# Designed miniproteins, single chains, continued (3), part 5

Each design is a single chain, and the fold is of that chain. pLDDT is the mean over its residues in the fold that is shown.

## One batch from the design tools (miniprotein)

Design m8141
Fold by ESMFold2-Fast:
Structure m8141 (fold): chain A 91 residues (1-91)
Amino acid sequence: SVMSLDEAREQKLVGLARLVAQGLISARDAADFALESGLIDEGQARLLTEALERAKTEEQLLAIAREVARAVINGESLSTLRERLEKILNK
């Protein structure tokens, strides 16, 4: 079956976060690839990099990727995304 564009975006971002969790790429590499691939904008890429660098668990890395995908899909502001990322990081 053909995946929706929204589902494909989320799966790509989660996949990049998994590569960071496995130590295969850096947080910056993940954000740069997502930006270059048109998955996120420059502001979202900055927040993604900062959050992935601060994450301590694989659960946090995957949750960060899902919230970034959600913000893109729903057209959410950078301030809303930052608040949600801070909530993940303070668990």
Scores: mean pLDDT 87

Design m8142
Fold by ESMFold2-Fast:
Structure m8142 (fold): chain A 95 residues (1-95)
Amino acid sequence: MRQQALELALQAYEYAALAVDLYQTGGSLADIQAAIDQALAYMQQLARLVAGEKSEEEQIEIGAEVLEEAGFFDLAEVFRRNAEFVLRLKKEIDA
């Protein structure tokens, strides 16, 4: 359980970071959208594994808490910022 939760949190971290990097460096909309979708999918899988059905904002907190419990405090802080940006960007794209 703990190992699987950490793996999902790290995947969410990686794809959220990728989405931010692609957006800032002028990546294609398709690549940005794919990175966003992967980040959100891993966040949702993690939340379902440890807490059940949760809002997207609650899923960010769950991911950050899993990283903090594993000792990755700096990654948790970066993840909160990147995942919040990903949620905002997805709402703008879907509008």
Scores: mean pLDDT 86

Design m8143
Fold by ESMFold2-Fast:
Structure m8143 (fold): chain A 68 residues (1-68)
Amino acid sequence: MKELESKAKTLEEQLQRNEDLKKIYEGLKARSDEETAKILTKAVEQLTKEGNELRKQASKAREELRKI
């Protein structure tokens, strides 16, 4: 079970880093020129897509842990 707990924790940590990066990029976007803001918007979109996949994987890992 330590294996599943470790996997779930790693996925949650990756998701948290993903959310933190989105917040940083949103803040930078507010202070950036239009061209840089477009690049940051694309970066946030990519992070959102990755975050959704990580969230799905973390949910499945947590469900497996609850079966104990």
Scores: mean pLDDT 78

Design m8144
Fold by ESMFold2-Fast:
Structure m8144 (fold): chain A 87 residues (1-87)
Amino acid sequence: MIKLSKRAQEFVLALQRAAGVAEVDGKLDAAAVEKIRRFLAATASNGDGEATAANLKELGERLGYPLSDEEAELVAQAIRERVDVET
């Protein structure tokens, strides 16, 4: 598990809800990551589904959870590597 700040943890849960992930629990398995990537592709300004720090920081602003560059990179890494977030 990756340990994030409380705001970054709340962002991951909000992202799972917005993306339509069945279990909103911070688990980033293949099914959860696929839904998140589709949501990013639909919402990112560049239209790609890649979990980049820039895409996640933009989405964090929109969802009301502004992320630091470090927090956004940790979330991006967790999604890319499918590592669960501690909630």
Scores: mean pLDDT 76

Design m8145
Fold by ESMFold2-Fast:
Structure m8145 (fold): chain A 74 residues (1-74)
Amino acid sequence: MPEPEIRLRRATDGREITPENAASELRPGDPVVLEITMPDGTVLSIPGRFGGLDERGNPVLEVPEGGVPVERPP
């Protein structure tokens, strides 16, 4: 696909987090990693924290103000 794919993982064990399982697998403040897979296969890993669910039940991701993404080639 020409568009980047975005996935959220729990930092402690790498478990994939989806909107459907975020409420059962994560709690606010839990360390998470945002993985962005670029169209060329490059994966970017951005560390953050789970901010909980918003009023609509969507997962909220908090990244550090000075967070630097780490690029991993395929």
Scores: mean pLDDT 68

Design m8146
Fold by ESMFold2-Fast:
Parts: structure tokens; C-alpha cells; sequence
Structure m8146 (fold): chain A 84 residues (1-84)
């Protein structure tokens, strides 16, 4: 897999997860933005859980995040095996 193809696939997976987040839906314009927003969304979900606020909203995002993490891990593994 080329670097460009890999980065595009990672971006699409992060964007899919972010599209279920009410604040970040449709905001990611590139991979760097998506990575930053994904980290912020995760941090906000953890803080909502700590405060006992909107645990169901955090749950929906965490489910989308787990799905994205699994697919991202698979892509990373495929690229590592290609380079070995």
C-alpha cells in the first residue's frame, strides 16, 4: 500500500468515527485535522464520563471509536507486513 493510499484510508476511518460526534461532524478537512479532532473527541468523552454528563452520547462515540481503532490497527498491520 502506498503512503498516500494508507493516509487516505486512515483519514476516511477517522472521519467516519468523527461523523457520529455532534461537535466534529463534517469538520475534518485532512488527516492531521482528523487525528487532532479524534484525540480531542476522545478526551471530551472521557471527561463527560467522569462528570456523569451525557454517558449515552459518550457511549455512541466510544463504539464508533472502537470500530475505527480496529480497522486502523488492521491497516497498520497490513502496511507493516508489506514493508517487512
Amino acid sequence: MSKEEFEKKIFELLKKALDVHPRFKGMAKNLKDAIFMYAVARYEAEKLYEKGEDPEGARRFFKAMLDADNEIYKLIKEKEEEEK
Scores: mean pLDDT 75

Design m8147
Fold by ESMFold2-Fast:
Structure m8147 (fold): chain A 68 residues (1-68)
Amino acid sequence: MLAEIVAAAVAQALLNKHFNSPMAELTERNAEEFIKSAIEQLGEEEVARAVEEGKKMAEEWIKEVEKR
């Protein structure tokens, strides 16, 4: 579903930025494009929720990696 794709794209962008990946800019641009398209289909409120889900996914993954 489109909201899940937005959440995944946001998570990838945040993970790449946190680890200073050369892919950080590319994944951030991709997330921005998905957000724009999703707003047209789902509306701003649903997209904002998907973005928050993506942030939580990234935070959980970072916590797991840094704990080991």
Scores: mean pLDDT 80

Design m8148
Fold by ESMFold2-Fast:
Structure m8148 (fold): chain A 76 residues (1-76)
Amino acid sequence: SLEEIARETLREYGLPEAYFVLARPIAEALENAKEPLTPEELAERLGLPPGYETLVGLVAQRAIERGYEVPYLEPA
């Protein structure tokens, strides 16, 4: 699932387990993207601090590699 890809990416990025609560919001945002969005715009919509746009982009790229559709989102 996208949530599992997000959680795996967060783990690989070295974030504490407390940040794994972001996996579901990131996955839902990617699943529901219907307009052109940059990783920066998506991170802002999720209320993420500066620097997390790279993480969002990595999740999107991994989702595409696994055969998920992430239309209009720019890869990291």
Scores: mean pLDDT 68

Design m8149
Fold by ESMFold2-Fast:
Structure m8149 (fold): chain A 85 residues (1-85)
Amino acid sequence: EELEKKREEKIREIFKSLTPEQLANLLRVEAKRAEFAGEYDYAVELRKIAEIAKTDPEQAINDYIEARKKHREELKKRGEEVAKK
């Protein structure tokens, strides 16, 4: 939806303003948050993207946006299912 597209654009703008080291650190923090939430598969993907950010920050930004978008869609579907207990 419209809000999702605007958020994606904002993430791209912010990440492009970061250095490769700052981007890698931010992705590692996000991975740790995902682990705390029990989202282990997402955390593993974020760590892989953090390593890519050191050598190819443009690719890392694209990979992160895709991973975040897919993960958010999955969480929404699971939330609907839990509400119908």
Scores: mean pLDDT 76

Design m8150
Fold by ESMFold2-Fast:
Structure m8150 (fold): chain A 56 residues (1-56)
Amino acid sequence: SAEVEAEARRLASEGYTAVDIARHLGLDIEKARELDKQIAAGKISVEELPARVAAL
């Protein structure tokens, strides 16, 4: 959803992690935790975070 991606982008700009964003938006926390691990490992760019979270 474009609205979910827009909210995820806003929260990411304020320094929230994928887990924090997923918790706020009612998305899959386990998948969000995996996404944060991929970002920390440098396998996924922080710029991709909003779109990736919105797809959960």
Scores: mean pLDDT 83

Design m8151
Fold by ESMFold2-Fast:
Structure m8151 (fold): chain A 71 residues (1-71)
Amino acid sequence: MKEKEIEADILTALALIQYSVALKTDDPEEIEKVIKKLEEYRDQLREMGFTENAELIEKYIEELKKKLDEL
């Protein structure tokens, strides 16, 4: 169980890094790539039962989709 918790923390941290980089770019292709990667991390975390971590990543996805719509 501890190993899965560490994996979830790593995925969540990677998601935050990707999200932070995407917020600083105005390149739609880079933003779309990050959204797809975040969706993969979200889905993995949900499958593992880390719903709160998945919900946090979903908020990142929503913010990036909003940014993409404003470009």
Scores: mean pLDDT 84

Design m8152
Fold by ESMFold2-Fast:
Structure m8152 (fold): chain A 66 residues (1-66)
Amino acid sequence: SKEKIILAINIQLELLGLPIPKDSSPESILKALDEIFEKLSTLSPEEAQKILLEGNERVLKAEKEL
């Protein structure tokens, strides 16, 4: 769902120390994704994997509480 995609993006932004967008417009979502990929590209593969796994676990936990 759109809500799940937005939740996943916001969790990744938070884990990477990046600002959460004020709205969920297509422009804001694309900018957020660009910032996530840019930040991940500065990390080692091992560090990027750890952050992605942590993000996935937080999404699954948050969905269970919805």
Scores: mean pLDDT 80

Design m8153
Fold by ESMFold2-Fast:
Structure m8153 (fold): chain A 99 residues (1-99)
Amino acid sequence: SPRVEELVRRIAELERRFRELVREIDAETDPAKLEELKAELEEIVAEMQRLMDELRALVDEAEDRELLLEVETRVGMMIIHASSVKLYIDSKIKAAQEA
């Protein structure tokens, strides 16, 4: 399905943006900028969840089941990682405010 291929491509683009954002978060020390990056991270996660919901609705269970499972596994791991990154951001903000 051309729409399934488009959704998988958009998910891969969000995965690339997530990796770049994690690098920016690691390098950033300004609390105001960290709050902006946290908001961007939350937007990426929300968009990823929306694309996954659409992908599940379009996938023919008989033909695309393996592809769906692979993408769900990758997205699930990314969402877990994003939760850890959010805790890391909060720790960096707190440390900067206490200095």
Scores: mean pLDDT 85

Design m8154
Fold by ESMFold2-Fast:
Structure m8154 (fold): chain A 86 residues (1-86)
Amino acid sequence: MDKELVERALAELDRVLAEGGLDWEEYTDEQLVLIALGLIIRQAKTELKDGEIYSEVETPDGVIKIKTTIEELLEMVREEKERLEK
């Protein structure tokens, strides 16, 4: 697991939460990816390996395993920013 990336993601999330919320227009795509990653890590058991994100989400019916990538998160952030700019 990339410990430095995990620590950066959690630190960025903690900073945003301490400031009382997120104004997405004031953040770069890279900062928004770190914030999103921090949220995923805090809410689900998450492992980072070779640019891939593996998350386990606990539900009443069992554990759901999700696989995504940093590149997919970056694309999702870009799409969401474009949606919010409308």
Scores: mean pLDDT 70

Design m8155
Fold by ESMFold2-Fast:
Structure m8155 (fold): chain A 91 residues (1-91)
Amino acid sequence: NFLLGESAYGLGKTYEKQGNYEKAGLYYELAGDYFEKSGEYGLASKSYQNSSISFQKAADLSTDPQKRQQLLQRSQDSRQKALEAEKKFKA
């Protein structure tokens, strides 16, 4: 799970550099899920934070109101997961 998290996080960074914030958000979320499964709550929190930021940027760039709302919801969901992972990390 840790190595899968590292791979997904790397893909998130790659898509972010390409300006594909929607795919960046998806891969950062996937990285967070894998890091959480491996007990790496600090890395999970960071990954979910990057997912939230990426989905927010994707929403800001979207001209489709329905897509924008979907991306904003995904951003908020990732933000919530980041806070929960951070809480476990600081425990």
Scores: mean pLDDT 89

Design m8156
Fold by ESMFold2-Fast:
Structure m8156 (fold): chain A 62 residues (1-62)
Amino acid sequence: SAGEKVKQERLDELLKAAKQVNVDESDFEQIEEMKKKGAPLSELIKTVFEIIERKLREQMRG
C-alpha cells in the first residue's frame, strides 16, 4: 500500500538518526533480527524510536 512506502521512508530516516547518536551495535542487531522474523514496519519504527530516546536519556543522565 502507499502507507508502506511512507513507513519505509520513516524507518530509513530513523536508522540514519540512530547512527548519528551512536546507538550500540547490539541494538542494530536487534532490529535486524526483528526484520528477519517478519516484524511489521510500524513495530520496527517504534522500536528504533524507543532505542534512540533511551540512548539520548542515557547520554544526558548517565
Scores: mean pLDDT 82

Design m8157
Fold by ESMFold2-Fast:
Structure m8157 (fold): chain A 65 residues (1-65)
Amino acid sequence: SMHEEIAREMAEKYGRPDLIPLMVHAIEKYKLTEEQARRVAELMALSGARTKEEADIIARAVKAR
């Protein structure tokens, strides 16, 4: 799917393939656009996010803008 493709692309770009399931979760839960999804994935990778709670905080912040 588009969401899985974006998550895979971004996770590979930032060297965080472990984040693919968490990125997909955030994109689907918050119904992110492609642009928002890329930004959330970038911030998750750069911030060292590891938990759904951290992903939720990032996704909410990006979606509110």
Scores: mean pLDDT 84

Design m8158
Fold by ESMFold2-Fast:
Structure m8158 (fold): chain A 56 residues (1-56)
Amino acid sequence: MYKVTAKEGLSLGFSPKYVKKVTKLSDNEWIVEGDKEKLEEYFKKNPAVKSYEEYK
């Protein structure tokens, strides 16, 4: 599970192929549950991602 923050003015899309659950916290923050390896690859490659961290 990850807490992910988008850069100011940007949005993130999440694929149902590797995402099981998304919880919106704010206009630019989400808790995302799914495949750990695919989520980390997505966050590292997506220029709209400001930061991400593992959430318990």
Scores: mean pLDDT 81

Design m8159
Fold by ESMFold2-Fast:
Structure m8159 (fold): chain A 64 residues (1-64)
Amino acid sequence: SEATQRAVERARGEVRLAAKGSPEEFERAYARMVEDARALEREDPEIGAAVLAAIEAEVAELRA
């Protein structure tokens, strides 16, 4: 859905923005983003799961 696509694009952007900070700031932001995505998954499993997957994929690409 368009809502899922927008949420995924936003999450990817947030990961990229957080990566511009210090390693400590990035790890804190990453932990918060994962927690927020899990909270979203409780309200909307489809969108929340897609956002969590997008965060994990973007972080994996940055760490490769």
Scores: mean pLDDT 85

Design m8160
Fold by ESMFold2-Fast:
Structure m8160 (fold): chain A 96 residues (1-96)
Amino acid sequence: MLELRDDDGVVVVTFSDSENAEAILAQLAAKARAALPDFVGAAIVHKTPDRTSILLAGRDTQRLLALAQEWVREDPLGISAVAVSREDALALLESR
């Protein structure tokens, strides 16, 4: 379970792939940990038959968003990467 702190920024990334949701989570978390010394963690927040949404948390929201947007742009299954408020992030974590 991912725990958010007051200084944590959050980005949600969405891919048109539901079959490999756990593999996508593991890959994104590994990339984020390698690139961001302040990376907090990641969690699957939404999964439908055709899409997976993953929440990424770190202290530098702008850097995290820029990396997430790059990963989405380079991946043909990438749909979106958006920064979300801590309030919205907590709601997403609780609703799963």
Scores: mean pLDDT 77

Design m8161
Fold by ESMFold2-Fast:
Structure m8161 (fold): chain A 64 residues (1-64)
Amino acid sequence: MEKEREEVLKKLREQIERGYLDVDLLREYYEKGILTEEDRRELIEESVERGVEELERGVRRVTA
């Protein structure tokens, strides 16, 4: 079982929730074979979706 892959995915998703993603780390994990190309695409897509929202609004705020 690839426990390391799940750990890495969880860590990168936590970064996305904070509003950033270290593309260098993402690339390194891919080069090491820990992440698949689909994993990279999903993480990038999630980060873009959240980043686009922040850029569009300028400041992201939690309401309600």
Scores: mean pLDDT 67

Design m8162
Fold by ESMFold2-Fast:
Structure m8162 (fold): chain A 82 residues (1-82)
Amino acid sequence: SAVEEQSIKERANELRKMADELKKKAQEYLKKANEVHIEAEQSTEERSKELYRKAEELENKANEYFIQAEDLRKQSDEMERQ
């Protein structure tokens, strides 16, 4: 029905918006990771190791958000195909 089709489209659009927001968060974490990498390059050996670890944690967080965003994108696409 037209009502069901409209409801599916609205849900699909909401999932895409959520995916876009997660991608923006991922980009923010990558920016933070890059800033920490730069700080690590300018630090003592001991502090540098800790900062590289923190940068890796931020990059892992970004990757988690990218994976979640991709999953929501795929869910949205599948909803519109069925």
Scores: mean pLDDT 87

Design m8163
Fold by ESMFold2-Fast:
Structure m8163 (fold): chain A 81 residues (1-81)
Amino acid sequence: SIGDEIIEEAKKEIEEVFKKSKEEKLSIDQFERRLMQVYMRAVDRANRDPRLSEEEKAEIEREIAKIVEEAMKKYEEFVKK
């Protein structure tokens, strides 16, 4: 589905941000800023797609928020090491 495509694209962008942030040794605050940019773009894309219902848009927002939260926790663990 188009919703699955948006989620998978966001997930891949988050994974790329994670990799690049680790390479650059970014602080947790800098990493969060980059993640929020990915989140905002993905949510905007979903909200602008006329093929998605309001329920599907809400589900996409929840899934992407969960992926962002998980990435933040993993990056915090990386910074502690």
Scores: mean pLDDT 87

Design m8164
Fold by ESMFold2-Fast:
Structure m8164 (fold): chain A 107 residues (1-107)
Amino acid sequence: SEAEEIAREAERLVEEMRPKAEERYEELKKNGKDTKEVKEEEMEKLLRELLERARKEGNEAVAKLVEIQIESNRALRAGADPDAVQAEALARLRELGLEEIVELSEA
């Protein structure tokens, strides 16, 4: 399905960035900077890099998924209710016709 193809492409891009993410987290840990706040800042930076890469590759579906993830993470950092954030993300995915990806992300 198209949703499975989009999920596979998203996973491929994440996998290609995994060594860079692991290296950054390892460096934070070695320097005693592995606080929740710093980890959340580094995660947003990695997600922004993933978003830029998806856009450069012309993968608009993956770009939209990453945008939703960035917005959800920002809401959670601001103290939003996790259930409300998930419901909003689901509603946005449905509006984009990516409803099947929600089922894949819950598996």
Scores: mean pLDDT 74

Design m8165
Fold by ESMFold2-Fast:
Structure m8165 (fold): chain A 100 residues (1-100)
Amino acid sequence: MLTATSSPQEKAEALQQRIAERNVTTPDEFLDVLQELYQEVMPESTAGAHPAGLALVFLSDVAEYSSTFPSVEEAAKALLGISGQTLIDYLQRRLQEAEN
């Protein structure tokens, strides 16, 4: 179980483990896992925030500080077999749909 003191490497490993355990194959399922992990780490920080925004923040944190995922693009490719741009476009679209 992740906590606020968990390292970026522990966060990356937990993300990979949950994706494998839940057989995540779609961006929607990936978003659900990211939200759950961020809620475990920063439950108060998620109040009023859009789920896609939280997912982008979590991926940015993991990618910036983890040796396993040096970028969001590489994380998306390694975990889902899609391009990072495809994942970013998906998450940005979900944010725009919530605004409009």
Scores: mean pLDDT 64

Design m8166
Fold by ESMFold2-Fast:
Structure m8166 (fold): chain A 75 residues (1-75)
Amino acid sequence: MENIEKALKAASEGDFSKAAAYLTGALLLGIADGDRELVAAARAAMRVMDKVKGKKVPYSKLREEWRREFERTEV
């Protein structure tokens, strides 16, 4: 989960490359550990990034949108 928060923070600062790196790391870690919740969390964050790509969105709004997407993601 820490890598998800770091990704959302990086995206809020406009650093989508750093955000993508953190999300890829979280996704791969979740797959390797069989952590379905972490995989779902990373996928939800990736969908948020796709929706806000090129937009300056505050961290608080990104975190809230990620929470909604995560709640809708199958584990």
Scores: mean pLDDT 79

Design m8167
Fold by ESMFold2-Fast:
Structure m8167 (fold): chain A 76 residues (1-76)
Amino acid sequence: SSSKLRSERISNEAIEEGERFTEELKRKLEKEADDLANKIIADTTAEGLKKGDVEKGLEEGKELAKKYKEEVKKKF
């Protein structure tokens, strides 16, 4: 009996399952990132409204939202 080899195989299977779970979690986080990206746009647009430049705030918010979504994708 090779308990060590069996444990290594089980560990490898667990790692593979973890990787698949991480990919699934990544898709879920991408959807959550979409909602948070919308909030970033809203917050930046609101700040732009306070400064009297709503359009510039909207544009900046879009760029920040894109950067945030890309960063979330890079984590996985």
Scores: mean pLDDT 76

Design m8168
Fold by ESMFold2-Fast:
Structure m8168 (fold): chain A 88 residues (1-88)
Amino acid sequence: SLNDKLKEAFRAFDAGDYEKAIELAKEVLNDPKASKDLKWNALALIVKAYLALGKEDEAIELVKEFLTEYPNDGRPYLLLTLVRRKVL
């Protein structure tokens, strides 16, 4: 299931395998059957993994894509704040 795939992504992240965490979480984020909240959890994990890899631009673009799909969701702005603190 998508929820089980996201749990695998979280386990990969906890193990320091950021690239695997991004791969698995992107599958959840890009699945049209995933709920908005499941996509949010996947996005948050991918952003944290990208920041751990020094891929700030990729993190920012992914957050922008989510905001385009869900413009009334305030949660992605917290991730943008995290990215800006590291880049500045």
Scores: mean pLDDT 82

Design m8169
Fold by ESMFold2-Fast:
Structure m8169 (fold): chain A 90 residues (1-90)
Amino acid sequence: RWEELMKKFLELAEELAAAAKEAGLTELADKLLEEAEKFVEALKKSLEEAMEEFQRFVRTAGEIAQKEPSVTELAEKTKEAAGEALEAYA
């Protein structure tokens, strides 16, 4: 279940990053993917570290949605998936 939530989150993060790159937001897309990986790593170590990485990820996803409103729905779904993964570990 935790593994399924991680896969769902990473798939959505990759989809959001791909959409951001198509919109010309390459630097934010690369940052988003790096932060997604750090969040997944943090979930294996401690809830406190996971919460910090979660906040970084949510902020970057929000910046992408602000610059490219067409991906707002995808960004919200991705943030929700990250939250579900965090809650499953709490």
Scores: mean pLDDT 84

Design m8170
Fold by ESMFold2-Fast:
Structure m8170 (fold): chain A 117 residues (1-117)
Amino acid sequence: PSKEQIDADIDLSMLRIQKSVISLMSKSTISSLSQSEAIQTAIFTLEVTRNALLLHEKGLLSEDELNDIIEVSRKTLSTLSETLPEDASKIVKEAIENLESIESLEKSIEELRKLLE
């Protein structure tokens, strides 16, 4: 296999692990997160969604897997938005409406990272 194919296989494997982590967090952990941990979890969820869109654009991720990741991310972000401070909650709510836009996701990630500085 080419290095590009090996890198793609690694990215897909990591994405599948990350999706499982997000799904697990949404079921048991969100209510116990500190404010900073909740913001970091929102950033992580948005980064996973962005990476899924990028892999889909490259033809490496199926539409069904992409839609499943978007749905898991939407549920996790919706729950987080209820526990986040108003500024972070507003950013997350805007991101939820634009989960299929890489540009919008990157903007939301940057805005949330600034809240941790």
Scores: mean pLDDT 82

Design m8171
Fold by ESMFold2-Fast:
Structure m8171 (fold): chain A 88 residues (1-88)
Amino acid sequence: MMDEIIEEFVKTYGADEKLKELVREMVKLGYEARKLIAENPEVRPEVLRIFQSRREEIEELVKRKDFEGMLRLLIEVYEEAIELAKKY
């Protein structure tokens, strides 16, 4: 499943090897974040606040077609969400 998502992304965006690694890391962290939030639902409002605060930055990167920047930002957001969830 993860390999399929990466393959589809590469086909769609013509991603290089670095971009493939970023997609893989983002998907992995996204899965971990969702699992931790499901185990600690009290953290959900704070996680939503993190995503909300970074929304404009994500939209701007998408508009510029800066997919590497977007993926790096999403990785940072998921890492922050995971660290927050671990405190609960």
Scores: mean pLDDT 75

Design m8172
Fold by ESMFold2-Fast:
Order: C-alpha cells, then structure tokens, then sequence
Structure m8172 (fold): chain A 55 residues (1-55)
C-alpha cells in the first residue's frame, strides 16, 4: 500500500509528537499515533520519520 512519511524538522526537535501532529494534521493525529504505535508524549528528534496514513 502507498504510505507517506512526515520528516521531523530541527525546529520540532524536543517537542511532544501529539502537539506537532495536532498542529499539522488535526483530525488525523490520533490515527497517526495509532499507526506508528507511539505515545502522544513521545519526544521528537530531527529526522524522525512518522508514517502518515492516507496522505
């Protein structure tokens, strides 16, 4: 299946994934967390690739 990835930027490093996903993907944030099996409290690192279902 086709899967798109979001690459975490240097500006987003050290932020919680949930905060970034809410800003960028809004209604998809919960689905993104589920698909990546990540806690909403996961601390992002520059270059992390987050799988975005349906993008």
Amino acid sequence: STTSYYTVTKEEEGKKIKDVLDRRFGDLADQVLKENNLSPDYILKEGDKIKIPGL
Scores: mean pLDDT 79

Design m8173
Fold by ESMFold2-Fast:
Structure m8173 (fold): chain A 88 residues (1-88)
Amino acid sequence: MEEEERKRREEELRREKEEREKQREEDRREGVLRTEGVDEDQEWLTRFSREITALARELEGDPSLSDDQQLALVRERALELIRERLER
């Protein structure tokens, strides 16, 4: 078979895949509308994890803070980041 013909069949298959993905998106339309920014959620989770980890490491080095105080500060920061995310 000609290579060009194979490439056209490959593109046709790719377009059929896009059509199927579009159909699946429609089946989950409410979820899709709720999660318009899936990539943004991933970026936010990465930032959240980094911020919380950095704070925890900083507090671990502070001899004036008890474990309870460290947990309270980490919780407060986590709630602040979550609040900011909810406010967009």
Scores: mean pLDDT 68

Design m8174
Fold by ESMFold2-Fast:
Structure m8174 (fold): chain A 75 residues (1-75)
Amino acid sequence: GDAARSGAAASAAGAAGDSAGAATMGHEFNKQALRDGDEEAARYGYLASAAGRAGDAVKAAQYGKLANEKGEEGS
C-alpha cells in the first residue's frame, strides 16, 4: 500500500544519513497510516519524522523500519 511505500522510503533516507528526507517520508507515512486506520503504524511514522527533524538519522531509520513493518501487517 501507499503507507508501506512511505515507511520504506523513511527507513532508506535515515539509513543514508538524510534526516530531512526521513522526516518528510515519516510524516507522509503517518498521514497515510491514519487514513488506513492503523494507529500503531502511524505512531512509528510520527516518531521517524520527529527523529529526522531532530537530526537523528539512526533513530529515524529505526522508526521508519518499524513503521514499514507495521504498515505491511495492516495491509
Scores: mean pLDDT 76

Design m8175
Fold by ESMFold2-Fast:
Structure m8175 (fold): chain A 70 residues (1-70)
Amino acid sequence: DAAEERAALDRIRETVRADESLSEEQKAAALGLVDLAAAGASGEEISAAYQSLSDEQRLAVARAVARAAA
């Protein structure tokens, strides 16, 4: 359900915003990917955006997703 997916994305946004260990650049990168997913971007578009990130930004995204899923 799209509503459940949006609720999951909102949890990831709050997790990212609340994570004091992330830099502003890491938060911006993670929130940018969440916004792409919320806008209905394709898996290819999201993957391309993720691959354009630095190693630290990718780690921040993976960490935020894992924490929101727990």
Scores: mean pLDDT 76

